# Designs tried in a protein design run: designed miniproteins, single chains, continued (3). Part 42

Each design is a single chain, and the fold is of that chain. pLDDT is the mean over its residues in the fold that is shown.

## One batch from the design tools (miniprotein)

Design m9523
Fold by ESMFold2-Fast:
Structure m9523 (fold): chain A 80 residues (1-80)
Amino acid sequence: MEEVRKLLEEALKKAKEALKVAKDLKKINEAIALILQSIGLLYELELNPELSEEELEELKREAEELLKRAEELLEEAKKE
């Protein structure tokens, strides 16, 4: 649980940073989408404290993908 929460919080942080530095509208829209997705999954964790191990592994995978995408977007936005 806490590991997934930390991944989602880090993804949200990176996506917010990307939004602040992005100049291109496409990157701005992608940053907003990543922010909304991260918030949605954090909300799902709060509503379902009794998640199964399988459900936690799936959420961890989604959280890791969101973090990776947010980090990649932030790096691309910084290079512009």
Scores: mean pLDDT 82

Design m9524
Fold by ESMFold2-Fast:
Structure m9524 (fold): chain A 72 residues (1-72)
Amino acid sequence: MTIKKEELEEEVAIGLAYMAYAVAKTAVDKGKMTPEEAAEFLLEMAKKLEEKGYLEAAKLLREAAEELLKRG
């Protein structure tokens, strides 16, 4: 099977997005970041990933930021 470079790069970006969310959630749960600070961090990463064409990874980070804000 031929794996397209764009598919491989998107899978790596998605993995990094999940790691960023896990770190942000843990920081909020431990009181090291506010939900608002964690959400801003994830939204900034999402913007950078979207500018590079990693749309699925960017979408995951935006959804993660909204979930953190709902936890308040």
Scores: mean pLDDT 77

Design m9525
Fold by ESMFold2-Fast:
Structure m9525 (fold): chain A 92 residues (1-92)
Amino acid sequence: ALEKGKKADSEGDYETAIKYYKEAIAENPTAENYTNLGDAYYKKKDYEKAIEAYEKALALDPKNKKAYAGLGQAYDKLGDEKKAEEYRKKAV
């Protein structure tokens, strides 16, 4: 499931990538699988669902820099500059 998700993502098929990342999470709920799901939602411009996925990644790995970077980018797209800056600082 994860490899099929990554292939769909690389081809710009974000709906298929989301499907396979959800299957990967059902098999193994890792911070990596949740960050991949968040990235796919972000690329599809579903910023609210991207935030939900990144927050689940942080629940599993509280120091996950990729999830913090994703949250910063998603909040920036939603116009929440304060949250975007707070999360960007935690991504380094």
Scores: mean pLDDT 85

Design m9526
Fold by ESMFold2-Fast:
Structure m9526 (fold): chain A 63 residues (1-63)
Amino acid sequence: MIPEKILNAAVNLLRKGGQKAVTIKSIADEAGLSPRTVRETLKRLNLTKDQLILEASLRLLRE
């Protein structure tokens, strides 16, 4: 569903600096993508940034 690169980038950012560290630009930098690609991917999946943060938080709790 959510591309592994994007989800893993969000998890790593949460680990380093919490919710405030998770921005579209930071996710793109961590994933090796452009900010445009991240935004377009989230839009195609009908996901908000806040929903991505929630999914990343759930993964972090299980790891």
Scores: mean pLDDT 82

Design m9527
Fold by ESMFold2-Fast:
Structure m9527 (fold): chain A 88 residues (1-88)
Amino acid sequence: MDPEKYYEKGLEAYKKNDYLKAIEYFQKAVEVDPNLAEAYKAMGDVYEKIGEYELAKSYYQRALEVDPNDTEVRERLKKAEEKIKKEK
């Protein structure tokens, strides 16, 4: 299946608050296309939403390795780092 189709299914699951299913689809998307920055960003967003800030940081860092010009991901990464620093 095309990585874009997995990404679309991940977004659908995320919209329904099915965070585990969203992660499964985004993970499949990057297994097909490891350079799909938007899927790494989306996984970071899901982990941030469920309070897993260390995992969110890791995926935002991966998204920036693929697309270093994504200013939105940089700001989300900073927010995740602030949450980690507060240990909450």
Scores: mean pLDDT 84

Design m9528
Fold by ESMFold2-Fast:
Structure m9528 (fold): chain A 91 residues (1-91)
Amino acid sequence: MEKVMREAEAAVAVLAAAVARTVVRRGGDVREALELMAKATAASPSEEAARQVAETAGRLGAETGLAEEALAALEAAGASEAALAAARAAA
């Protein structure tokens, strides 16, 4: 189970980073990507996976001038305090 959980955590983190890179590179809708990442954070298989996705969302928000919107989306999706702290640290 621990190996499967680590693989799930890595997969969620990789997907979040891939979405962020694709949206920025292709000039896509950053707000839509942030909302999707906020939902992914709430649906993450572990607190560590949620923290990693939230951190990626916070970083994307900071890079695009949408840091407050990223945090608001995470809070609205019901992200944990640990995930919100990771997002704030990345912003």
Scores: mean pLDDT 74

Design m9529
Fold by ESMFold2-Fast:
Structure m9529 (fold): chain A 80 residues (1-80)
Amino acid sequence: VTDAEVKDGIGALYLAIGRWADKQGDYEGAATFYEKAADYFVESGNLDGAREAYRLAAESYEKAGNTEKAQEMRDKADEL
């Protein structure tokens, strides 16, 4: 197992935790986990996974009322 494979796996785990938090209505928590997932996907070179995770983080930050962080996440996705 490579360092990149480990980071991709951790990213997938944070994505799953984020989806669970979002389902519970914890939008701030979901956004934080999606952002962590995206960061790990960037480090692993999984840019498609990173874009999806940043998009999900943006949606969750927006639902939480954090429009500034939501825009930051959209900008990060667009730069990949």
Scores: mean pLDDT 87

Design m9530
Fold by ESMFold2-Fast:
Structure m9530 (fold): chain A 96 residues (1-96)
Amino acid sequence: MLEEILKEKERRLKELLAQDPDSPETARLLLEIGDLYYMLEKYEKAAEYYREAISRLPKDDPLTVEALLNLAESLEKLGKLEEAKKYRKEAEEIAK
């Protein structure tokens, strides 16, 4: 089930990247795909999609906070604890 949802979202992402790569919809879809990879325990892929979402979002956007926290959780699963701590602190500073 998750794999079928992932394929459909990746298809939509390909369309959005061709039409408007910097749209808020594209950034939200990148975050959603990252979440699906996290659920599939593909943490390296999840981290890649979260980083991509962060790169397309304003620094002070609530979605950027969410993406930073999800990136930190993925990095913790990969044993990258110091890098995860850095992104958690960045999210905390934005959320103030």
Scores: mean pLDDT 84

Design m9532
Fold by ESMFold2-Fast:
Structure m9532 (fold): chain A 59 residues (1-59)
Amino acid sequence: SEKVKKAEEIVKKIIDKIDKNYTPEEQQKLRDKLADPETREEVLEELGFKIEEIEEIEK
């Protein structure tokens, strides 16, 4: 479905930003925060992604 593909593209962009702009140690910490629903939105916002757009796809 289009929503699933868009969610996968967003996840890929997030991972690419983390991999290209952060050290391996920082990458692990960010991935741990992304795995936690309570911290996920905060990390995504810090990385420059719109929470509203991501929330619509995850719902």
Scores: mean pLDDT 69

Design m9534
Fold by ESMFold2-Fast:
Structure m9534 (fold): chain A 61 residues (1-61)
Amino acid sequence: DELIASLPEELAREVRRIVAGARAMIAAGVPRDAALQLLERELVELGVSPELARAIVEALR
């Protein structure tokens, strides 16, 4: 949440939605590593820096 709060509000809202989706996938039985790899890609495609995307993914590991 601290990492996401550093982003512009619109981008932060999109990131929170994508992170919630990744958590839902893991809860539904998708392997954590696969869900986190998809999350990192989606964050970078959304415009999150690769460094910040990696930090968000590591926080969920």
Scores: mean pLDDT 79

Design m9535
Fold by ESMFold2-Fast:
Structure m9535 (fold): chain A 55 residues (1-55)
Amino acid sequence: MEREKARELVEEEHENKNGKKLDDSGIKGVLTAGRLHGLSDEVVNEVIEEYNKKN
């Protein structure tokens, strides 16, 4: 599902940022990767927001 792919991309970027919440650079990276996988920016942004609120 689209949200599952978005979560995978967010978790990958989070790990690359030493486990910190996604900053502007990380958010741009996930959005770019999501676009390459055919994901909408809205779905990716929702997953980023959920992830950052939980962490």
Scores: mean pLDDT 73

Design m9536
Fold by ESMFold2-Fast:
Structure m9536 (fold): chain A 77 residues (1-77)
Amino acid sequence: SAEEEVAALARAAGARLSPEEIAFIARVVEETGAPAARVIAALLHGRGELSDAQLAAVLARLDAGADPVAALREALA
C-alpha cells in the first residue's frame, strides 16, 4: 500500500513522521502521483525541519535520479 511504502521510506531515511502524517502523505501520493520522497521533503520543510536550501538540495538530488532514502538522509543529517 502507499502507506506502507511511505512508512518504509521514512523509516529508512530517518524521517520522524506520525501515523497521521504517513496517512496524509500516502493520500497525496495516491491523488497526485507525486514521488513519496518529494512529498515527505515538502512536509518536513512545512514543519520547519528543512530549510529552504535543504529542501532545494533534496529536490535537486531527486531530479538527478538519486536514491530517495539517500537524498532525504543527507538533508536530515
Scores: mean pLDDT 86

Design m9537
Fold by ESMFold2-Fast:
Structure m9537 (fold): chain A 80 residues (1-80)
Amino acid sequence: SMEERIKKLQEEFKKIATELQLLKDEFYRRGDVERARELEQRLIELSKKFKEAIKNGDVDKAEEIVQEMRRLLEEARAEL
């Protein structure tokens, strides 16, 4: 159902956002302030877009944003 899709997307979003926050903190700890700020800004923008997509019932857009967050997470992990 649409409700189950939304619930799964919210759970996945929360998990990925938490992992991105931890990587951002790690970049700050290592002194890579510019990369940390870039991750923080991208996470803020993606979080805003995800919230808007969920509010509008745009499940396809919410899924797209979660996939973009996954790519961001993979890129950030590769840099550490």
Scores: mean pLDDT 88

Design m9538
Fold by ESMFold2-Fast:
Parts: sequence; C-alpha cells; structure tokens
Structure m9538 (fold): chain A 96 residues (1-96)
Amino acid sequence: SSITRAIGLVLRAIGLYLDAQRSTDPEELIRAAEELLRIAEELLRLGFPRHAEFVARMALEVARKALRLATDPELIERARRLIERARELIRRAREL
C-alpha cells in the first residue's frame, strides 16, 4: 500500500532529523540531508506532496546546519547544492 510506504518513509525521516539535531559532524549532516531528500522525492512520486514538503523542509534545516559547521570547501559546496535541491523540491511539492 502506498499509504503504508508513505508512513514508513515519514517515520524514517523524523528519526534521521532527530539524529541530525544531535550531530555536529558536517559529513554526517550532509548524508542525513541527502537521505531526507531521497525520502521527500519518493513521497512526491507516491502522491504525498504535503508530506514531501515537510521532509524537504527537514532536509533544508539539516543542510543549513551542515553549511554552518563545514570548513572543507567540498563539504561547503555539497551543503549548498543540498540547500538548492531542498528549496526546489519544496517549490515543486507546493505547486501540486
């Protein structure tokens, strides 16, 4: 069931977000934001745009935290790309 899958994805996203709130490692935060964006994109494909927006906003917050903590130019660039991807996904979800 798409509903059962969507519930599982949202619960996973909440767990990732809570773990990210406790982390100060920019690489771990980048990985968390990447996974949150994958979850948001899948929720959008399943036809749950409001939940996709919710998870994409979590990804945006985590990516912004990664950007604040990152000192490596590669990690800074990855965090910036994740912020842009999250903003675009929020926009797309809101238009549906």
Scores: mean pLDDT 92

Design m9539
Fold by ESMFold2-Fast:
Structure m9539 (fold): chain A 59 residues (1-59)
Amino acid sequence: RDEELRRLGEKYGLTVEQVRGALTLLREMGRAVAVQYLVRDMGLSEEEAEELVEELERL
């Protein structure tokens, strides 16, 4: 179900595909790489990126 990914996208100003990319990076490469992607490539603050990664870890 993409409903949770869509909700997170709306909260952080990201597309569902961008949130899915972060989830894939988190699962395959770990938290630090997912946070780096969100800050560097998606323009989130470090705090926003860490919050989103915590939400994704719960999925």
Scores: mean pLDDT 82

Design m9540
Fold by ESMFold2-Fast:
Structure m9540 (fold): chain A 90 residues (1-90)
Amino acid sequence: MIRTREAVIDAESLEDAVRKGVELARELAQEAHPDVAEIRETARYVEPDGTVRLLLDALDAQGRQVGSAAVTVEPIEPGKYRVTVQVVVD
C-alpha cells in the first residue's frame, strides 16, 4: 500500500525540518503497518537549493524490512519548508 502526505511546516533550520519530516514518515508508516518499530535512513541527497531527499527503511521489532519511505524537504521561505512523505508497505 502507498500513502502520501504533504505539509508546510515551520522549522528553525533545514536539519530541524528534516527531523520533523522523518517523524512524519515514522507516524505514517506505523499507521499503515502497526508492526513498524524503527525507521532507518538509508540515503540522503542535498540539492544546491537546499532541498533534501531522504530514503528510509521501515523495520519491525525483529529488524526485518516491512516497508520503505521517501521524504523530500524543500525550503520555501526563511523558517518555512514543504515536506512530502511517501510510505510503501506490503
Scores: mean pLDDT 84

Design m9541
Fold by ESMFold2-Fast:
Structure m9541 (fold): chain A 92 residues (1-92)
Amino acid sequence: AKEEAEKLKQKGDLYFANGDFEKAIEYYEKAISLETDPKKLAELYLALGRAYYAMENYEKAIEAAEKALSLEPDNKEAKELLEEAKRKLKEK
C-alpha cells in the first residue's frame, strides 16, 4: 500500500534522527518492499545508504547509493553519498 510505504519511511526517518540506525534500516527496507514509484524508491535507497554510512558499513552504503543512482542517475545526493562511502572504504 502506498500510504503504508510512506508511513514506514516516516518511522525510519524518526529512528534515524534519534540515532537508532538499525531500526531506521528495518523500516526503510520494509518501505522499499512496498514502494513501486522509482523516484520514491530512489529516496528510500538514499535513506537506507545514509543509515548504513552512519553505522560505518560503507560497503552497504555504496550498494544502496548505486541502487538509488540506477533509479535516478542525476541524483546529486546519491552521487555524494557514493563518493564519501568509497573514500571511507579506501581509508582502511
Scores: mean pLDDT 87

Design m9542
Fold by ESMFold2-Fast:
Structure m9542 (fold): chain A 61 residues (1-61)
Amino acid sequence: KLVSLESAYNLTLAGLEFAKEQAERARKFGSEEKAEQWEEEARGLEEAAEELRKEIEELKK
């Protein structure tokens, strides 16, 4: 269960990094609409990562 949460957390962090990178690329190539979409996805992933971090911290106590 802890291992499953740690895996989910790592995958969420990887997705967050990918989304931020895609947003930056979209802005550089002039696709502001796509950049905003990736930024929205990054926000959701940030929230998910924080929730997972709290759950992991609770289980380690």
Scores: mean pLDDT 80

Design m9543
Fold by ESMFold2-Fast:
Order: sequence, then C-alpha cells, then structure tokens
Structure m9543 (fold): chain A 62 residues (1-62)
Amino acid sequence: GKIIAKALVDVPKLSPDELAVREGDILEVLEEVDDEWVRAKNLNTGEEGLVPKSALEVLEVL
C-alpha cells in the first residue's frame, strides 16, 4: 500500500540525506526509518529523503 502525507510545516534540508519540504507539500512515505524519521518522496519536487514524522499529516493509506 501507499501512504500519502501532507507537510504541516516548512522543513529545511540540513544534511545530504534529508528532504526539504514546504508547508502544504504532498509526499509519499516510502519507509519508516525509526520512531522519529521516515523516508519520503516529495511529489511536488520529485526529490527523496528523510523527513521528521512530526512534520507530516497522513492523508491516505492505499
């Protein structure tokens, strides 16, 4: 199944492994890395990386 989420806040890219997101961006969650981080694809930019779970609202699980 696919997990679709929305960014609740702007998150800057602070390391090469992280994903920059803006509030309102739509993301596909690809993998849970740990309790605090997911690997996601930003569907607005096409980029992939690590995003804090607290910055995301799950919209749909397919």
Scores: mean pLDDT 84

Design m9544
Fold by ESMFold2-Fast:
Structure m9544 (fold): chain A 64 residues (1-64)
Amino acid sequence: LSEEMQRDAELAMVRMALAVAEKFKDVPLSDKEIKKLEEWKERAERLGDLETAERLGKLIEKAK
């Protein structure tokens, strides 16, 4: 029960981070901002949301 609520909340947060990143995908990102996207990708992978992780990965590759 507690783990399910925590997982759903974290999934909502990583998906929100993806939506914000995709909205600003053409804005130049600093190394620090790229590192932040890598952290969100790791969270998405840990939560089993492979679609969100893959989309974050594409944004990271584009920013490099």
Scores: mean pLDDT 78

Design m9545
Fold by ESMFold2-Fast:
Structure m9545 (fold): chain A 61 residues (1-61)
Amino acid sequence: SMKEVGEELMKIAKEGLEKGLSREEVIEKVKEYIEKKMPDMPEEVKELAARIVVQEAEKEL
């Protein structure tokens, strides 16, 4: 479901940030997962979604 995808994206972002990966490295990991689950989504939308997820993860740490 979309909720499960969102939960996994947040988990990937939080784990990446907690491990000390750079913001851009975490964005790329989140974007890879979006690509795997929603390959038909436009590239610009995937990048925006990944950046929003990482920003929200940063606020929760």
Scores: mean pLDDT 83

Design m9546
Fold by ESMFold2-Fast:
Parts: sequence; structure tokens; C-alpha cells
Structure m9546 (fold): chain A 111 residues (1-111)
Amino acid sequence: DLEEKIKKLKEIEKEAKEAVEYLLKNINNPEVLEYLKELIEAAEKSKMSYVGVLGVLIGRVSGSMEVTSLASEAIEAGVPATKIAELLIDLINGKLSVEEVKERLLELINK
């Protein structure tokens, strides 16, 4: 049980790092990209996890604690962090509203 929990947390952290790398390549908003780079520097200095980087970035971009909480719940439910990163890019680019991102996260959790 404990070994399985540790393995799951390591896999989530690895997926979060891959999602952060995906965001770094695909974000076109200069302010968001600069903020992401600052968060990555904090992760590289072991001041936060890559799951933490995603959570902080989602909170800043969405301005919504509810979206941030749903994204965390989705990751815990086994939704790939890269799917959450895709939704975040669509939010940054104005293709999805905060409400539409919330609806997509709920669909991913309830499947």
C-alpha cells in the first residue's frame, strides 16, 4: 500500500513535469510564459514540485480556486496532466472560458 502510493506520486510528478514542458513549448502569451519560467526555476531549486507548478499556474491563469481544485481532483482521479495542460492553453488563447474549462474538468473526472 505505501509502496504503491509512493509509486503513484512519482508517476504523477513525472507526468506533471511533461505537462509543464508541453506548456513551455505551446504558450504564446509572454506574461504567462515569463511566469511559467519563474515557477520552473523554483522547481529546479527544489522549492516546489511540478504538480505545484501546474497548480499555481492554473490558479493565476483562471483566477478561480474552483478550477484549481477541479484540476487537482482530475489528476488524483488519473486524468493525464497533459490533458489539463491542453485545456490551460485553450484558456490562455481565449478558445475556452473559465466556465467551459470547469465543465471539461468535470467531464474528465466523472468518466
Scores: mean pLDDT 85

Design m9547
Fold by ESMFold2-Fast:
Structure m9547 (fold): chain A 109 residues (1-109)
Amino acid sequence: GLEEARRLLEKAEELLKEAEKLLEEGKYEEALELLREAVELINKALKLLKENKDHPEAAELAERIKELAEKLLELCLKLMEAAPELVEKCIGLALAALGAIAEAELLLK
């Protein structure tokens, strides 16, 4: 349910904050792994939200998914710029983030 979706998004936010810190410290491979975990949590929360789209809290969670997916995309782009050798691994995560943004925007209409 949506309570599980909220908890998943809270954990995703914590992972994104730690990934940003690791990226600033030059720990690019460790940052990439946290971004990968964050995208899995965001996608799971999105699936739960799609199953509960008519719930009064659905719009709030869709906005939260969009915000976190936008942050994920930002960090993927920063990682690719800082570590060009990781571009191939990051491009899939960036595309997943774009997909999550698009799906969240559709749920807000």
Scores: mean pLDDT 87

Design m9548
Fold by ESMFold2-Fast:
Structure m9548 (fold): chain A 92 residues (1-92)
Amino acid sequence: GASGLQVALAAIDLARESGGTVEVSVEGDTVTIKASGLTVEQQISVALMAIGAGLEGTPVEVQIDGDTLTLKIGGMSAAEQARIVAAAKAAN
């Protein structure tokens, strides 16, 4: 199953593939990712990964508003947070 880190990295990779943009913010151990420009199929793929991670106990929320997908992933270590931030910077 997908980890919270895997869901985050997948959303970033898909945004990069589609020529979209990614915004990442960190509050405590929660990482919020806003990915814009995803196709409907890409949004569904990320949402399914998020559901899978949630079923395995990851605190994850997914929200879709038009072409923007927002992920909130809790329980993220400092190392995982750093990887997500680095991936988002590389994608933009």
Scores: mean pLDDT 83

Design m9549
Fold by ESMFold2-Fast:
Formats: structure tokens, C-alpha cells, sequence
Structure m9549 (fold): chain A 86 residues (1-86)
């Protein structure tokens, strides 16, 4: 569980950095960064839900956001696994 949480937080951090780099191309970049920051501070359950929602929005918004969406999707998957183990 601890390793899953650690890896999920690392992926959320990386996704947050990529969204910040694309701020000019993503209409809600600042809001999405704030959501990912909230996910890092929350429980694994809330982190999974928030990361999944952010990933869906990133995929729908711009092809340039695809790498960030993939990182958020992976973080959501690991957070869900951690939550299921609790």
C-alpha cells in the first residue's frame, strides 16, 4: 500500500508539472493543477477519483495534454489499488 501511494504521488507530481508547461494550450490548466495538488493531499480513494476526472478532461481538451492524461490515469489506477487494500 505504501509503495502504491508513493508511486501515485510521484505520478501526480509529474502530471501537475506537464499541465503547468501546457498552461497556454489548456483552458483550465490552473484549475486542473489545483485539483491534482488536492489529490496529492487527500486519501487514496479521493486521489483516484480526482485523478481520473482530471485525466478525462485532459484527454478531451487537447492532443498535447495526452502525456499528462496518461500520467494522471496511471496515478488513479495505483491510488485505486491502494484504496482497495485499505
Amino acid sequence: VEELVRRARELLEEARRKVRELAGEIPRAEELVAALEAAQRGSPESAALVAEAVARELRATSPAARPAAELAEEAARLAREAAAAL
Scores: mean pLDDT 81

Design m9550
Fold by ESMFold2-Fast:
Structure m9550 (fold): chain A 56 residues (1-56)
Amino acid sequence: MPIDEEEVNESLALMLEGSAISNGFSPEELRRLAEWLESKGMTEGAERLRKLAEEL
């Protein structure tokens, strides 16, 4: 019952979103990062980054 894992994923995703925006990541770089997170099983983080990339 890894409830803690979901919260960790959410916090990590938010941190990465803020960092990517602050560093001026390109949509391509955000998509690459999303693929990496998805590979790690952090699907929620990946979805957030993909949507962020489309907004930019």
Scores: mean pLDDT 71

Design m9551
Fold by ESMFold2-Fast:
Structure m9551 (fold): chain A 61 residues (1-61)
Amino acid sequence: DNDLIKNAAEALKEGNYSLAMTYIKTLLDKGKDVNFIKDVLVNDYKVDAKHVDIVLKALGV
């Protein structure tokens, strides 16, 4: 799961939203909490919260 979050962070920083959506959807399907995913991406990986919110909205969460 750490590798999936890391890969999602890298995809978001590169502007690859389609790839980021794939990794984040996989984490959600595994039962990871949406707030946990957002907090790790923003606080640990320093992803812009606006970019995370765009992807989460696109996934319907």
Scores: mean pLDDT 84

Design m9552
Fold by ESMFold2-Fast:
Formats: C-alpha cells, sequence, structure tokens
Structure m9552 (fold): chain A 56 residues (1-56)
C-alpha cells in the first residue's frame, strides 16, 4: 500500500539522518498498520526494531 511504502521510506530516511526518534515513530506507525492488516508477527518485529532505535 502507498501508506506502508511512505512509512518505510520515512523510517529509512530518518535512520540515514541519525534521527532515531523520528525513525522509531515511523516504525511504530508502520507496525500499527501491519497489525490492522493482521500481520501481527511482522508488526511485533518492527516494534522491537523501534524500541532498539530509541535506546541508541
Amino acid sequence: SEELERLQREAVRAVILGDYAAASRALRELADLLEKQGRHEHAARIRAQADRLESL
């Protein structure tokens, strides 16, 4: 979906810029969309990634 592609692009750009807070926010939003689509395991992995970025 366009929304998923946008959020993935946003997260990648934020990581490249070293803005881990922005990257984490984009990943959490992405995980929320994945959960709404029933992709619970994928959403959990993305949330774990966001948590790791916040600890940097």
Scores: mean pLDDT 86

Design m9554
Fold by ESMFold2-Fast:
Structure m9554 (fold): chain A 89 residues (1-89)
Amino acid sequence: MSREEVLRRVMALAREIQDVLDSTDDFEAFYAAVKELVVRTAREAGLSDEEIAELLAELDAIYASTDDKESFAALALGLLGERLLARAA
């Protein structure tokens, strides 16, 4: 997978997360929706079940340490981007 493909996938996910952010006031519901979007994007990008499980554990840690939806979204996008770039290298 190329760096350009990684950026394209992350930008598409960012758009979907923005739609959820605009439609969801509850942080727990937002968190659940973002996890589903991240898992779908990771699976489509060809991450293994083990890599997806590790990604979900890191998202859970970010959720536990973050109290606002925008910061959580930014950190979740960054985490997925790093995982996809590591796989592309």
Scores: mean pLDDT 82

Design m9555
Fold by ESMFold2-Fast:
Structure m9555 (fold): chain A 65 residues (1-65)
Amino acid sequence: SISEFKEAFSLFDKDGDGTITAEELGTVMRSMGLAPEEVIREVDADGNGTIDFPEFLTMMSRKMR
């Protein structure tokens, strides 16, 4: 559910600003048995090095099947 993803996101959002780093997202995805390479590539393309909660949800939704 969305609440479970929010809990996982909040675990890495230490500052409570609503964003996490690509490295932290990679750690979450690896712990779930998912390959983080696509996500890291998208974040690198933006150049900001962070991902917000809506982007996180979109990534997780695409990988859940």
Scores: mean pLDDT 68

Design m9557
Fold by ESMFold2-Fast:
Structure m9557 (fold): chain A 66 residues (1-66)
Amino acid sequence: MKLLVKLTGTPAQMTGIVLRLIGDPAVELTRLGPNTYLVTLTGSEEEAERILEYLRADPAVEVTEL
């Protein structure tokens, strides 16, 4: 599964999300722009759902499933 992630929060909020994604072994992160990332989910369906849940829960994150 691939996700388009756009970050719209403060620099501290954006940094926190990027560090969380980089630290996740089920995530390949590709930078597309200054606040836009392609997230490739490489784990199980349960891991993909966990990642989608925390991204969707953050009001500073716009997530689109590709």
Scores: mean pLDDT 82

Design m9558
Fold by ESMFold2-Fast:
Structure m9558 (fold): chain A 68 residues (1-68)
Amino acid sequence: VSEEELEEEVNVALTLMMVGIARLLFSQGKVEEAIELLREAIKIAREQGSEEGVKIAEEALKEIEERA
């Protein structure tokens, strides 16, 4: 794989880890912390140019906001 492909895979993996942590925080009633983490995940994904990462984080944020 190229460095570009590896970077995208790493960025997507990072986003998925942050989403998982945010979902755990939400399940513990830490709604504001979960939302803040997802906003940070979106920002990081945008700065890294990870289109897939942005979509994953935005979908997770919408789901939490709909419930909160």
Scores: mean pLDDT 81

